# Designed miniproteins, single chains, continued (4), part 29

Each design is a single chain, and the fold is of that chain. pLDDT is the mean over its residues in the fold that is shown.

## One batch from the design tools (miniprotein)

Design m13045
Fold by ESMFold2-Fast:
Structure m13045 (fold): chain A 81 residues (1-81)
Amino acid sequence: KKEEIVELGVKYGVPEEFARKLAELILSGKDPSELVREYVRAHPERVEAVVDFLSALASKGYVDKETFRRLARAVVEGARA
């Protein structure tokens, strides 16, 4: 459920609005890579929080391995910009 993903994001230190947008994309089957890349680019100090959140999403089965790999790549790309 969307609220569970949002609560998880807040627990790991990402903003509620970011977690909500990410949850909406994941639950509608859309690729959230661009959202993640842009967020990390704007907020490089939050990279660890984003990584921990994405790892928790994969661990709980909210994203599959391939989606997780794409999101991890988006984090790296955002941090480099």
Scores: mean pLDDT 84

Design m13046
Fold by ESMFold2-Fast:
Structure m13046 (fold): chain A 64 residues (1-64)
Amino acid sequence: MLSEKAKEKLKAFQEKHGLPVTGEFNEDVVLALDEEAAKRGLSLEQTLKSLGFTDEEIEEIFNA
Protein backbone atom coordinates (compact mmCIF):
# COMPACT_ATOMS: atom_id res chain seq x y z
CA MET A 1 0.00 0.00 0.00
CA LEU A 2 1.21 3.53 -0.73
CA SER A 3 2.54 5.60 2.19
CA GLU A 4 0.73 8.82 3.15
CA LYS A 5 3.68 10.85 1.80
CA ALA A 6 3.44 9.08 -1.58
CA LYS A 7 -0.33 9.69 -1.66
CA GLU A 8 0.21 13.41 -0.89
CA LYS A 9 2.70 13.65 -3.78
CA LEU A 10 0.23 11.87 -6.09
CA LYS A 11 -2.56 14.27 -5.05
CA ALA A 12 -0.29 17.27 -5.78
CA PHE A 13 0.53 15.79 -9.22
CA GLN A 14 -3.16 15.09 -9.91
CA GLU A 15 -4.12 18.67 -8.96
CA LYS A 16 -1.30 20.10 -11.13
CA HIS A 17 -2.54 18.13 -14.18
CA GLY A 18 -6.29 18.72 -13.63
CA LEU A 19 -7.00 15.08 -12.73
CA PRO A 20 -9.37 13.84 -9.99
CA VAL A 21 -7.49 14.18 -6.68
CA THR A 22 -7.79 10.58 -5.39
CA GLY A 23 -4.25 9.90 -4.15
CA GLU A 24 -4.31 6.62 -6.12
CA PHE A 25 -2.02 5.48 -8.93
CA ASN A 26 -4.70 4.98 -11.61
CA GLU A 27 -4.76 4.94 -15.44
CA ASP A 28 -5.21 8.74 -15.71
CA VAL A 29 -2.10 9.28 -13.56
CA VAL A 30 -0.14 6.75 -15.66
CA LEU A 31 -1.11 8.53 -18.91
CA ALA A 32 -0.16 11.96 -17.50
CA LEU A 33 3.20 10.60 -16.25
CA ASP A 34 3.84 8.91 -19.61
CA GLU A 35 3.29 12.26 -21.39
CA GLU A 36 5.69 14.02 -18.96
CA ALA A 37 8.26 11.23 -19.47
CA ALA A 38 7.98 11.61 -23.26
CA LYS A 39 8.37 15.41 -23.05
CA ARG A 40 11.51 15.06 -20.88
CA GLY A 41 12.99 12.06 -22.72
CA LEU A 42 12.93 10.06 -19.46
CA SER A 43 11.52 6.72 -18.33
CA LEU A 44 8.37 6.66 -16.18
CA GLU A 45 10.51 5.78 -13.13
CA GLN A 46 12.95 8.66 -13.81
CA THR A 47 10.01 11.06 -14.21
CA LEU A 48 8.63 9.99 -10.82
CA LYS A 49 12.08 10.57 -9.27
CA SER A 50 12.21 14.07 -10.85
CA LEU A 51 8.83 14.83 -9.19
CA GLY A 52 10.29 14.02 -5.74
CA PHE A 53 9.27 10.37 -5.35
CA THR A 54 11.84 8.11 -3.67
CA ASP A 55 12.92 4.71 -5.02
CA GLU A 56 10.90 3.09 -2.20
CA GLU A 57 7.76 5.10 -3.09
CA ILE A 58 8.18 4.20 -6.79
CA GLU A 59 8.37 0.49 -5.86
CA GLU A 60 5.17 0.91 -3.79
CA ILE A 61 3.43 2.55 -6.78
CA PHE A 62 4.40 -0.21 -9.27
CA ASN A 63 3.86 -3.11 -6.83
CA ALA A 64 0.84 -1.81 -4.91
Scores: mean pLDDT 75

Design m13047
Fold by ESMFold2-Fast:
Structure m13047 (fold): chain A 75 residues (1-75)
Amino acid sequence: SKDDILDRIRTLLMLSRGPERQAIIDAIKKELLKFGIEVPDYASPSELLDKLKTLNKSQLEKILKAAEDARVKAR
């Protein structure tokens, strides 16, 4: 479900720290821009997640993939 994808993204953000978390945040922001959604640099992870709630399931699946790819590359 859409909520399952949101929970997975939330978990990635909560379990990550430092440069890994920043890479995940940056990847999510970049994908949101492709959907016409701008997120300011000072936005908290909670504010970022609130923006994600406005997306459909297909868009959220693309966000999750980008976040997972960013996590792998940041290791």
Scores: mean pLDDT 81

Design m13048
Fold by ESMFold2-Fast:
Structure m13048 (fold): chain A 63 residues (1-63)
Amino acid sequence: SDEDIQRAVRALAQGKYEEAVKLAEEALKKNPNDPIAWMVLAQAYEALGDEEKAKEYREKAKK
């Protein structure tokens, strides 16, 4: 879980948005209530132009 989320954050920082989504989704499979994974998904989807998904994950992350 920790390794998957660290990889997701690194991918996001490198502008590898599709990879960041994949890694964050893998992290959520192991820990479904991970606010860092939701933040990564929100930022990655925003960068990919998926405003609807970005908003959804941003709302989840602030709870």
Scores: mean pLDDT 82

Design m13049
Fold by ESMFold2-Fast:
Structure m13049 (fold): chain A 94 residues (1-94)
Amino acid sequence: AAYKAAIAANPNNATAYNNLGAALLNNGKLDDAIACYKKAIELDPTNATAYNNLGIAYSKKGNLASALACFQKALEINPNNVIAKNNLAAVKNA
């Protein structure tokens, strides 16, 4: 609800799209979450958090190759992203 209002007020807000994606992911709406994270990345290609969250959504969908690529991109942008590093290791060792 709140994130949809933020997008309506500022449709170029990468953070609002990332937060809407997270809310959709928590409600099991994987494809809708993926679309929101892709929009966040389109608006801000340096958003390591959006890449990490996109990787989680792909992993939950069973698309492990896409998840791996997203976690690698998150670490390329922010090498100190411990969450992305742990998620990358989990996908590689699955």
Scores: mean pLDDT 81

Design m13050
Fold by ESMFold2-Fast:
Structure m13050 (fold): chain A 60 residues (1-60)
Amino acid sequence: MLSDKEIIEGLVKLREEEYSKDPNITDKEIEEEKEKIRKLAEEAAKINPEGLKESLENML
């Protein structure tokens, strides 16, 4: 249903929105978390794209 890119972008956006609601989390920490999630998802997609899609769809 969702492409790898859409799943990765959706996950990054959800994490950004969640962290943005907490006033104790800085913009720098939000950007670092976004980069970590994006990189982790991209690396996992290279190793096991089908398993990653299924796992990320359940997390979104």
Scores: mean pLDDT 71

Design m13051
Fold by ESMFold2-Fast:
Structure m13051 (fold): chain A 71 residues (1-71)
Amino acid sequence: SMDEELIKRAQEKIAEAQEVIAKYGIKSEESKKALEELKKELEKLKSEIKDKEYQEIIERAIKDVEELLKQ
């Protein structure tokens, strides 16, 4: 389904941000930029997802990114 493709895209974007954090450290400018871009992409994907369970998964990921950005 399209929602499954959108979830796969979200997982790929999360993995990309995790690689940046692993390479540069969580408090680096590179990691902050990667997390800000990840948040924007996840918000776009959430708006396109129709399934409520998948929307909740993306919403939890957005909250996790927001918490990392506050540290």
Scores: mean pLDDT 86

Design m13052
Fold by ESMFold2-Fast:
Structure m13052 (fold): chain A 80 residues (1-80)
Amino acid sequence: MKEERETLIRIIAMEIQKVGAEFLAEIGNEEAKRLAEEAAELLEEAIEIIRREGKVTPEAEELIARASELIARADELLLA
């Protein structure tokens, strides 16, 4: 139960981040849109891995980290 609950919380957090990235893709310039779209794809892939494995794997953690970096870069471009 504990690990399943932790996994579910992580999935929910990533789904929220994905929605944010999709929103950035709608309002951004060409570069910000591309980065936000890539981040959303990485988050979707991480969610699929976690749902399949029932836990946050190292592969999923790496995808989440890459997505977060892309979202940060997209945010910076929107402010330029």
Scores: mean pLDDT 76

Design m13053
Fold by ESMFold2-Fast:
Order: structure tokens, then sequence, then C-alpha cells
Structure m13053 (fold): chain A 73 residues (1-73)
């Protein structure tokens, strides 16, 4: 599925990322895994992300979820 491929993509990036980028990548991966297990937790997961990262980052992650939703149907 596209969500599994997206998680794999970010996990691969995490392996090669410099230390300063790892927290953001780990947060995205955790959010995607949470969303895959329970889509009803989308808004809750995004709210937790917004506590740690700037609004632009949260909006980018929201856009990723919107693409996944559209492709998975």
Amino acid sequence: SIIDKTIEFYEELLKHAPPELKPGLEAVIELLRTYKKDPSKRDEALARLAERFPPEFVKAVQAILDVIDKEEK
C-alpha cells in the first residue's frame, strides 16, 4: 500500500539522515504508523506534532496524509 511505501521511504531517509534531522523524520514515521493503525487518531497525532514542530512542517505532513487518503481510497 502507499502508506507502507511512504513509511519505508522515511525509514530509509532516517538511516542516512544527519542527527539534526532524525527527530523530525522519527516523528513523521511515528505519525504515519499511528494513522495506519487507527485513522481516527489523525487529528490527535497532528496536534502532538504541532507541539514540537513549526506550522509549515505540520501542514506538509497533513498534505502527505491527504495524498495517502486519495491514493488508498
Scores: mean pLDDT 82

Design m13054
Fold by ESMFold2-Fast:
Structure m13054 (fold): chain A 87 residues (1-87)
Amino acid sequence: SALEERLRELGLIPEVIDALMRLKSDPEKLREYVEKFQQRIRKITADVLANDSTLTEEERKAIEEALEEFLRKLNELVDEVIREVLG
């Protein structure tokens, strides 16, 4: 499907894509799953950045910007799916 292809282009792993595709017909559960996924990804990224003293300030900013860009694109796709299901 077009949605599944767009999720793959974002770089999501197959297991996450499968979960999102399964939940796409349940807007409440989809929104909850995405919120928890985003919180976990932010926490993992923050932990890596806090513990890796070899990263330059420029590399840290690039990682943070890449994360925010990824999450913005994911949220846009999820909002589009929810609007389509709700009418």
Scores: mean pLDDT 83

Design m13055
Fold by ESMFold2-Fast:
Structure m13055 (fold): chain A 56 residues (1-56)
Amino acid sequence: MLDEDTEFVRESVEEMLRMPSPEEARRVMEEHIKRAPSELAARGIRLAGDTIIEKM
């Protein structure tokens, strides 16, 4: 994974974790996936987001 991909995924995860509800976290996830610099970053965001939402 490129450093840029790793940082983008990390920022996305941090923003999702700050959301008060699973619905808001999912919206953040979808928005960040659209802005992802690569398919690898998009996949990372989706995997992390699904895990966060499942635990909320």
Scores: mean pLDDT 77

Design m13056
Fold by ESMFold2-Fast:
Structure m13056 (fold): chain A 76 residues (1-76)
Amino acid sequence: MEEAKKRFLGVVAAAGAALPEGASEAEAADAIADALIAAGVSEELARALRDALIAGDAERVEELTEEIVREIAEKL
């Protein structure tokens, strides 16, 4: 679980670092979802996280992050 959380944070950080200066919140959310899909996270969960990030739904983001971390843990 801790390793899966670190992996998730690493993917998110790498996606953020690849964004151009002045990228919108929507562009950042899309880049995070694309990076998670490339890392093997299910498209459904990654897209749901993107939508929650764009909506500013912190509770939903937390729930989806837990599901994504769980999926990453299953693959470690």
Scores: mean pLDDT 80

Design m13057
Fold by ESMFold2-Fast:
Structure m13057 (fold): chain A 82 residues (1-82)
Amino acid sequence: ERLERSREVAREVGRKLIEALDKHINEAKKLIEKGKKTGDKKDLDKAEEYAKKALEEAKKFGDEKRIKEAEELLKEIEELKK
């Protein structure tokens, strides 16, 4: 009973943490698109912070797909800041 409930709670916590990570990735994407339209480096700086945060969290989870996505976002931000 308690062992099965503990495993179910761990799955729910894991889902919420992945949802938070996805929010950071999506926020970075939105700020990149805004920065492309406005040319405002402040939007790109915020996008970089969210992408770095997402990369750090993805590395903690060992999620290779999200690690690659966050790295791709950081590369795009670097190119846009030139």
Scores: mean pLDDT 77

Design m13058
Fold by ESMFold2-Fast:
Structure m13058 (fold): chain A 70 residues (1-70)
Amino acid sequence: DEALEKARAQVAEITSSLPPGESQVVQQLTDRTLAGIRKDIEEGKISEEQAAKQTEALLNAVRALAETLK
C-alpha cells in the first residue's frame, strides 16, 4: 500500500540525522512493525482505519525516539 511505503520513507527521513547504527536498528524495527500491519490488513484482522492509527502511533514513537537519540 502507498500509505505504508510513505510511512517507510518518512521513518527514513526522521532517522537520517541519527548515527548509521542507530538509524539502521530503528528502520529495521519499523519495517518489521509495518510488515505486521500489512499482513493484518491482508488477513482481514484489522480495518484500514485501524492500520492508519497504528501507523500514526508508530511514526509518533519513532519521532520521539529520534529526538531522544540526537
Scores: mean pLDDT 77

Design m13059
Fold by ESMFold2-Fast:
Structure m13059 (fold): chain A 90 residues (1-90)
Amino acid sequence: MEEEVKEIEEEVRKAAEGSSPQARTLADGAIEAIRKAVEAMKEGNFSEAARYLSAAGILAAGLDMLGDKETAEAVRKGIERASKIIEELK
């Protein structure tokens, strides 16, 4: 669980390593949103988890707007993985 969230964090940060400071800020925000979504689910707060995943999706769209499609894709893969983790927490 915590290990899988850490893997998502590391994959997004790796994608953003050569990115602009603005793109790295969005990537860090997306990582935090994904982390908070999983934490909200651990507390049984499904609505809050959904809001944080939506926030991460908005940040991925922001990365696309900056032209950083690689980091945007890493965030979207992270959201997909986090959604699976959330379903497992049921």
Scores: mean pLDDT 83

Design m13060
Fold by ESMFold2-Fast:
Structure m13060 (fold): chain A 86 residues (1-86)
Amino acid sequence: MSPEELREEALRLMREASEAAEAGDLEEAARLAEEARRLLEQLPRTPEVLATLAAIYEALARAYRLLGDEERAEEYRRLAERLRAE
């Protein structure tokens, strides 16, 4: 896939993750958000990619906190803070 296609796919996965979270399917929401993360981490670190990746990390932190996985929630919270500080 082209870089543009990978970014569009990641955004689609994040929309699906948000829908899953609203439906209460937190495990599916985390799975979709992690797939979006994997796609964006393959792209060059442009401001747009970093901003989207920070939002994905925040979504993962929330999902894992609600699932009771405090260790993963804290890891993703720190990753989001690091990207927003850049």
Scores: mean pLDDT 83

Design m13061
Fold by ESMFold2-Fast:
Structure m13061 (fold): chain A 85 residues (1-85)
Amino acid sequence: EEAVVERIRKAVESMLKTIEEMLEYAKNLTPEEQKDIIEKVKKMAEAFEKILRETAKHLSPEAQEEIDKLIEEFRKKVEELIKYL
């Protein structure tokens, strides 16, 4: 179970890196293209959260709590990255 939580942490870090790279790339695009990238990032983040929550429901209450914290931290980081684009 701890191995599953660790895999989820690594998945969150990888997703954040992907989002960071997408938003950095977007800085070189037109305003319309930037909006399109932001919408894609939001959809990716929502889909990822849904997968994490579905995975978490089969784990212990302690693991679910840790995953909930990871999801909230992920949300805050994504919003912060979008805020300064």
Scores: mean pLDDT 84

Design m13062
Fold by ESMFold2-Fast:
Structure m13062 (fold): chain A 64 residues (1-64)
Amino acid sequence: SLEEEIEKSREEFLKGAEEAYKNAVDARKQGKKSQAASWATVAMLLYAMAGDLEKAREALKKVE
């Protein structure tokens, strides 16, 4: 069903967002500012697509 497909997509977006956020934190710790900003942006977009606007805002803080 459409609802099942939406739930699966949400889970995939959340998993991708968590991986991107981890990459952003790791890059930031290594002083790779450009890479950190890129990964944080990816995490923000994926959290937003998953409907987790609070986590999207947290990821945005890592870009700014």
Scores: mean pLDDT 83

Design m13063
Fold by ESMFold2-Fast:
Structure m13063 (fold): chain A 85 residues (1-85)
Amino acid sequence: MSPEAEAALAEGRRLFAQGRLDEALRAYERAIALDPSYAEAYYERGLVYAAQGRLEDAARAYQAALTLDPDYEKARANLARVEAQ
């Protein structure tokens, strides 16, 4: 994993914790651009979409995380939650 992709993910988490959803989204998109196989970045992008009420975008992001890591329990659990709504 690249240090730059990890730094972008960490920045996304910090921005999300502050409620800065659009900036968090851009940071996670940067992490994905730096490492397209970064399952955690797709999952956390899904969390931002869900916080924005964008449930279909959240579902697709969680599905992308599961495609990269089929054992990603958090992505599976959150996908089930958004699909039930």
Scores: mean pLDDT 88

Design m13064
Fold by ESMFold2-Fast:
Structure m13064 (fold): chain A 99 residues (1-99)
Amino acid sequence: DDELLQKQAELFGVSVEELREMGAMSRAGAAQPSLEATKEYLRDYLINVKGLSPEEAERIIAEAEARLRALMEKYGLTPSLRVQGSMLGALAMELALNR
């Protein structure tokens, strides 16, 4: 998982620390290790902490999920649900910051 996280961080152009922090935040917010629960956590974070509209939050989450799917397909990766959740969180944060 650590090696995969490092590789994904390089591919996304983000730090491993950012991915790990988001993973920890997702685990703290999500009661269950599912992508659905991670998406709910991110939606709440983007709306309640970042002050984005529900429409903007949904757009960011959808774009982050699409990027994650494309990356997994490109590299033939089957990461754990926790790693997928961490990557989804990091991508959503990157998209929110660069919007």
Scores: mean pLDDT 71

Design m13065
Fold by ESMFold2-Fast:
Structure m13065 (fold): chain A 69 residues (1-69)
Amino acid sequence: QAWNNLGNVYLSQGRLDEAVKAYKEALRLDPSFGTAANNLVFVLQRLGREDEAVKVIQQLKALNPQYVS
């Protein structure tokens, strides 16, 4: 949760790369943390990293099917 909150702070400040790292760390510590997974994909889309966002979704689906909605 702390890493997800940190990611939200970075996102609000326009620090998108740092936001990505924070959300990835939140998901690494709790792979069932759907909010962090959704936020990670959202930030990657805002960065214009659509291919990377697709790969993240694919990997999250393999780890936690719950993230596929």
Scores: mean pLDDT 75

Design m13066
Fold by ESMFold2-Fast:
Structure m13066 (fold): chain A 86 residues (1-86)
Amino acid sequence: LVSELWDIAREAIKLAMKAGLDEIARLITEAVNALSEGIYNNDLEKGAKKAIELLQRAIDLARQAGHEKLVTLLNKMIELIKKLLE
């Protein structure tokens, strides 16, 4: 689960950077950092909530840019984060 999430995050960041969508790449990186901080501090719920908020902003920007593949990857990241909260 965590490994799959990190793999998708890496692909989404690379895709955003190649497309010149630097703000989206930044939001994904901040989401990964928030989730990692939550895991490290044993406050997964707080980290996950912040990560989902940042990823939702990234999705909104990706939709505005018409980048459907990036929207799909970001939604999959949110689904995996929600599974970590089970």
Scores: mean pLDDT 85

Design m13067
Fold by ESMFold2-Fast:
Structure m13067 (fold): chain A 89 residues (1-89)
Amino acid sequence: MERKELIELLMKEKGLSEEEAEEYVDLFERALAVAAEGHRLARAGAPEAELAAKAEEVRALVEKIKGVFELLLEKRREIQLKKYEELLK
């Protein structure tokens, strides 16, 4: 899936703004790139300390992705609550 297709999918399926979708995709692509680099280093026989550093970098990116996801869930919950208030009229 191309970057532009994933952004469009997130906007349509998840109701994200273009900016929110781009931020999420950027973090996801960065996490995948760092993970791929870690696998390449492992195959090349890099020291355990270097592999551990790459693993920590992936972990930090995953934590950022989780943070963005939590913020998006909170925004959606607030929007849904307001829609339900309108529906109850």
Scores: mean pLDDT 75

Design m13068
Fold by ESMFold2-Fast:
Structure m13068 (fold): chain A 65 residues (1-65)
Amino acid sequence: SGEEEVRRLTGEILRLVRESDLSQEQLEELDARAREAAELAREGRFEKAVEILREIIEELRELKK
């Protein structure tokens, strides 16, 4: 389900954040985008929430290079 996918992707983001040395500014930007995705999921808009969470994951992976 979309809710399960949102939960899975959120867990992956938390794992990547723990493994990353992010600045305060990067953490604030990530928090804002994560809140947007959470609100979309609360409204049942899981497809859009998943899209945002996947974009965050790809950006976090790029920061590790």
Scores: mean pLDDT 83

Design m13070
Fold by ESMFold2-Fast:
Structure m13070 (fold): chain A 55 residues (1-55)
Amino acid sequence: NKAISDKYLAEGKAAYDAGKYKEAIELYKKAILADPNNSEARENLAKALAKLAEE
């Protein structure tokens, strides 16, 4: 479901911008589960995971 995926992607971006990387990761995972073809969610998940690896 693209609409649900886009909702979780937007919430994940908000969490990422707030520095809540673990919350962003869970939201991006939900976005990918709702639409596995959401490449933006997969790209943002990789960025959030990289932030946790640095911190």
Scores: mean pLDDT 82

Design m13071
Fold by ESMFold2-Fast:
Structure m13071 (fold): chain A 79 residues (1-79)
Amino acid sequence: SLSEEEFELEVEIALLEMQVAILKNYVKRHPNPELEKLIKKAEEYVDKAREALRNGDLETARSYLEKAKKYIDEAIKLD
């Protein structure tokens, strides 16, 4: 149960790290200050989620992960 939850969090954090990397590469070719701000916020929360997971704080990791997802979703929807 707990090992499954830890693995699921590892996978979700890794996927968000990949999405942040893709968005950072995109904004280098298509400069947008609003998009850059959202990407920086997403990266901040992904990093905090990773750190919380390393410390065994699954609840805090999930909370930061959900915040990161919201910023990534907002970044992707930005036209």
Scores: mean pLDDT 87

Design m13072
Fold by ESMFold2-Fast:
Structure m13072 (fold): chain A 87 residues (1-87)
Amino acid sequence: SVLAVRNQKGELLAEIELPFELAEAPTTKSPISEEKQTLSSLVIAKDGKAVAVEIKVDVAKKTLTDSSGKVHKADLKIGDTLTISLA
């Protein structure tokens, strides 16, 4: 399963591949601030377990790092609102 990360304009910033199949992925919306360096989305795996998916945000480097350690380059700015949803 794949999660899409979008900014407030709806622009696709990253696609994050998960190592398990999803039953549900509710849309999570989170503002970027200097104090907030991690986005967290709670998803439901196909076995019914709730799993927290964490994405590390580095605005200075313009990168998003997923739970597998994969680095995605993205145009990130303080004050942007990121949305995490099913791709």
Scores: mean pLDDT 77

Design m13073
Fold by ESMFold2-Fast:
Structure m13073 (fold): chain A 81 residues (1-81)
Amino acid sequence: MNEGEKEALEALLKGYEEAIELAEKAKEAEKEGKEEEAKKLFEEAKKLYEEVKEIEKKTVPEEARTEELEELKKKAEELLK
């Protein structure tokens, strides 16, 4: 793995983590009865998740994907359902 591939992987991990954080905040806002804020956060989380997923397809070969990346991706998918 070269420097560029490592940086791309780290950016993807951060992207999925941010999507997870936004989705968690959306669920917290929903529990507090802040439906408008929850919808906004959930929409931002979905948008970020889709953007990161597209970048992953274009920048990281399947053989370079780590278990950590797969776990974060699955967690983001579950939270956004």
Scores: mean pLDDT 78

Design m13074
Fold by ESMFold2-Fast:
Structure m13074 (fold): chain A 80 residues (1-80)
Amino acid sequence: SKEEKRMLALLLIATASSELFIAKRMKEKNPELALKNLERAKELVKKAIDIAREIGDEKLVKRAEKLLKEVEEELKKLKE
């Protein structure tokens, strides 16, 4: 159902947000783990965007796209 897909997208966003939070805290101690967490966050957010678009939830798309931008900015900083 659309509601089950919406719940899945929300769970993916929550999980990606947690991965981003952990990555930001681990940057100095373990940059390799931080990188892996950010790459996982990116994949999860992309899946959430796809689901949100499929169900036509414009607010959820915008929320997920904002999180994707944050993840990509952190990935760029870590790879430089």
Scores: mean pLDDT 88

Design m13075
Fold by ESMFold2-Fast:
Structure m13075 (fold): chain A 62 residues (1-62)
Amino acid sequence: MSQEQIDEVLKKIGFSKEDLRDIGNFRLAIKKLNDLYKSGELSEDEYKAVIKRLEELSVSVK
């Protein structure tokens, strides 16, 4: 899954990379992604890839 595809999913739920540096916004983004996964908007593989990338962006910020 491409970086751009992950970024577009995050934009669709209303969060930028800057927003995701705030832990409250990060948790809300995860909740919204879970809702998209349950609605069928995201596959299991896409959901896992986006969540993993969110963790990398939030906790492994360069």
Scores: mean pLDDT 71

Design m13076
Fold by ESMFold2-Fast:
Structure m13076 (fold): chain A 61 residues (1-61)
Amino acid sequence: GEAELRREIEALEREGVRAVIEGDLATAAQLMRRIAELHERLGEHEKAARLRARADELLAQ
């Protein structure tokens, strides 16, 4: 359900922060895209689009 999806997003967000701290930007970008997919499943299309843009930005730096 929605609660399970939001809990998964929170867990992936914690993993993403850790990946950034460790300098693993490729893993951070992959996690952000996975989080974006979960936001799309929640109907949060604007949040999903922003996360994908952010992932692309990380890989450009």
Scores: mean pLDDT 86

Design m13077
Fold by ESMFold2-Fast:
Structure m13077 (fold): chain A 59 residues (1-59)
Amino acid sequence: SAEEDYKKALEAGKKLIEEATKKGEEDPSLKEKYQQGKELVEGMRKKVEEEYERLKRES
């Protein structure tokens, strides 16, 4: 269902943020790139949450 797809997308985004944080700590030369990646993923999660709000209106 679309609800399951949105839930999986939110979980995938959370995992990517965790991975980016860990890798940024392990390699300081990549910290800025992973920070930018986290910001992009966070923006995508917000869009997914907006779509999930739209889905809640479907009976």
Scores: mean pLDDT 74

Design m13078
Fold by ESMFold2-Fast:
Structure m13078 (fold): chain A 84 residues (1-84)
Amino acid sequence: SKKKEAALNYLNIGLIHEKLGQHLEAAEAYEKAGKIYEELGELDEAADAYESAGRMYEKAGNKEKALDAYTKAGLLDIKIALSK
C-alpha cells in the first residue's frame, strides 16, 4: 500500500539523518514512520520506529519527546506480548 511505502521511506530518511548526526530530523522521520506503521497495525515495526525516535530525541536533548516516543514503543511492546 502507499502508506506502507511512505512508512518505509520515512525509516530510510531517519537512517540517513542518523548517519549524518542530524538527530532531531532523524527522530521526526522515525516518529512519522512509527505513526504510519501503528495505523497499519504493524505493531512490531511501529515499536521499533518509536524506539529509534526516542533514541534520536534523547541525543538531540529533547527529553519530553524522547519520553513520549519511548512510552509509545513500550505500550506497543506490551500489546504485542498480550496478543500471544
Scores: mean pLDDT 89

Design m13079
Fold by ESMFold2-Fast:
Structure m13079 (fold): chain A 55 residues (1-55)
Amino acid sequence: SAAAQQAQLQLQAEAAQKMIDGLVETLRKLGVSDEEIEKIRREFEATVQAELEEA
């Protein structure tokens, strides 16, 4: 159902944001550029949005 799908996506978005914050810190310690980190964030967000539009 749309309601269950929305609730699941919201929970996953919140969990993903917290995990991404930790991942960003780890990537920065490994010497990944800020530009690449931002690209990863954009790609993830675009993928989630595309999934939402196809639902």
Scores: mean pLDDT 74

Design m13080
Fold by ESMFold2-Fast:
Order: C-alpha cells, then structure tokens, then sequence
Structure m13080 (fold): chain A 64 residues (1-64)
C-alpha cells in the first residue's frame, strides 16, 4: 500500500543515516515517496519500478 511504502522508506532512510550515508538515505526516501504517489494515482507499474529502484539503491548502499 501507499502507507507501507512511506513507512518502509522512512525505516530504510533512518538505517542509512545511522550508517553515515545521508546521500543514499535521501535517494531511498525520495524513491519510496514517488512510488507511494504512483500507487495513490493507480499507476501500479510505475510504483513497482520505483520501489525496485529504491531497493537497488538501498542494497548497494548497505554493501558499501
């Protein structure tokens, strides 16, 4: 849901901030927020693409 996307984005952004990665935190939060807006607009395809991009950014940041 749109609310779950916002909650996940906030949680992951907080984790990245705690790891000293503010640029990645901002990017992840922005992508989850855009995905949430896409779901609210009924654009499920765009929402899933944006969520996948956010997941990739998060995973790359955690590995480094």
Amino acid sequence: SAEELIQEGLRRADELLAMGKPEAAVRVLKLYTEASKAFQAGDTERAEKLRAEADKVYEEAVKS
Scores: mean pLDDT 86

Design m13081
Fold by ESMFold2-Fast:
Structure m13081 (fold): chain A 61 residues (1-61)
Amino acid sequence: MSPEQAARFAEGLARAEADPELNALLREIGETLRRIGDAISAALAAGKSFSEAVAAGAAAA
């Protein structure tokens, strides 16, 4: 990664932290992704197929 790309990424993160609307949206997205991941993991641990695990993840969102 170039120094310019790293600097732009860091600047983008700083702007996201400064914007409460953006921060709230990112938090909501993270919460939804965590629920999906937990549901998929639980289904796979229970011996379900991959397609059944994906369906469980979709239901958890």
Scores: mean pLDDT 75

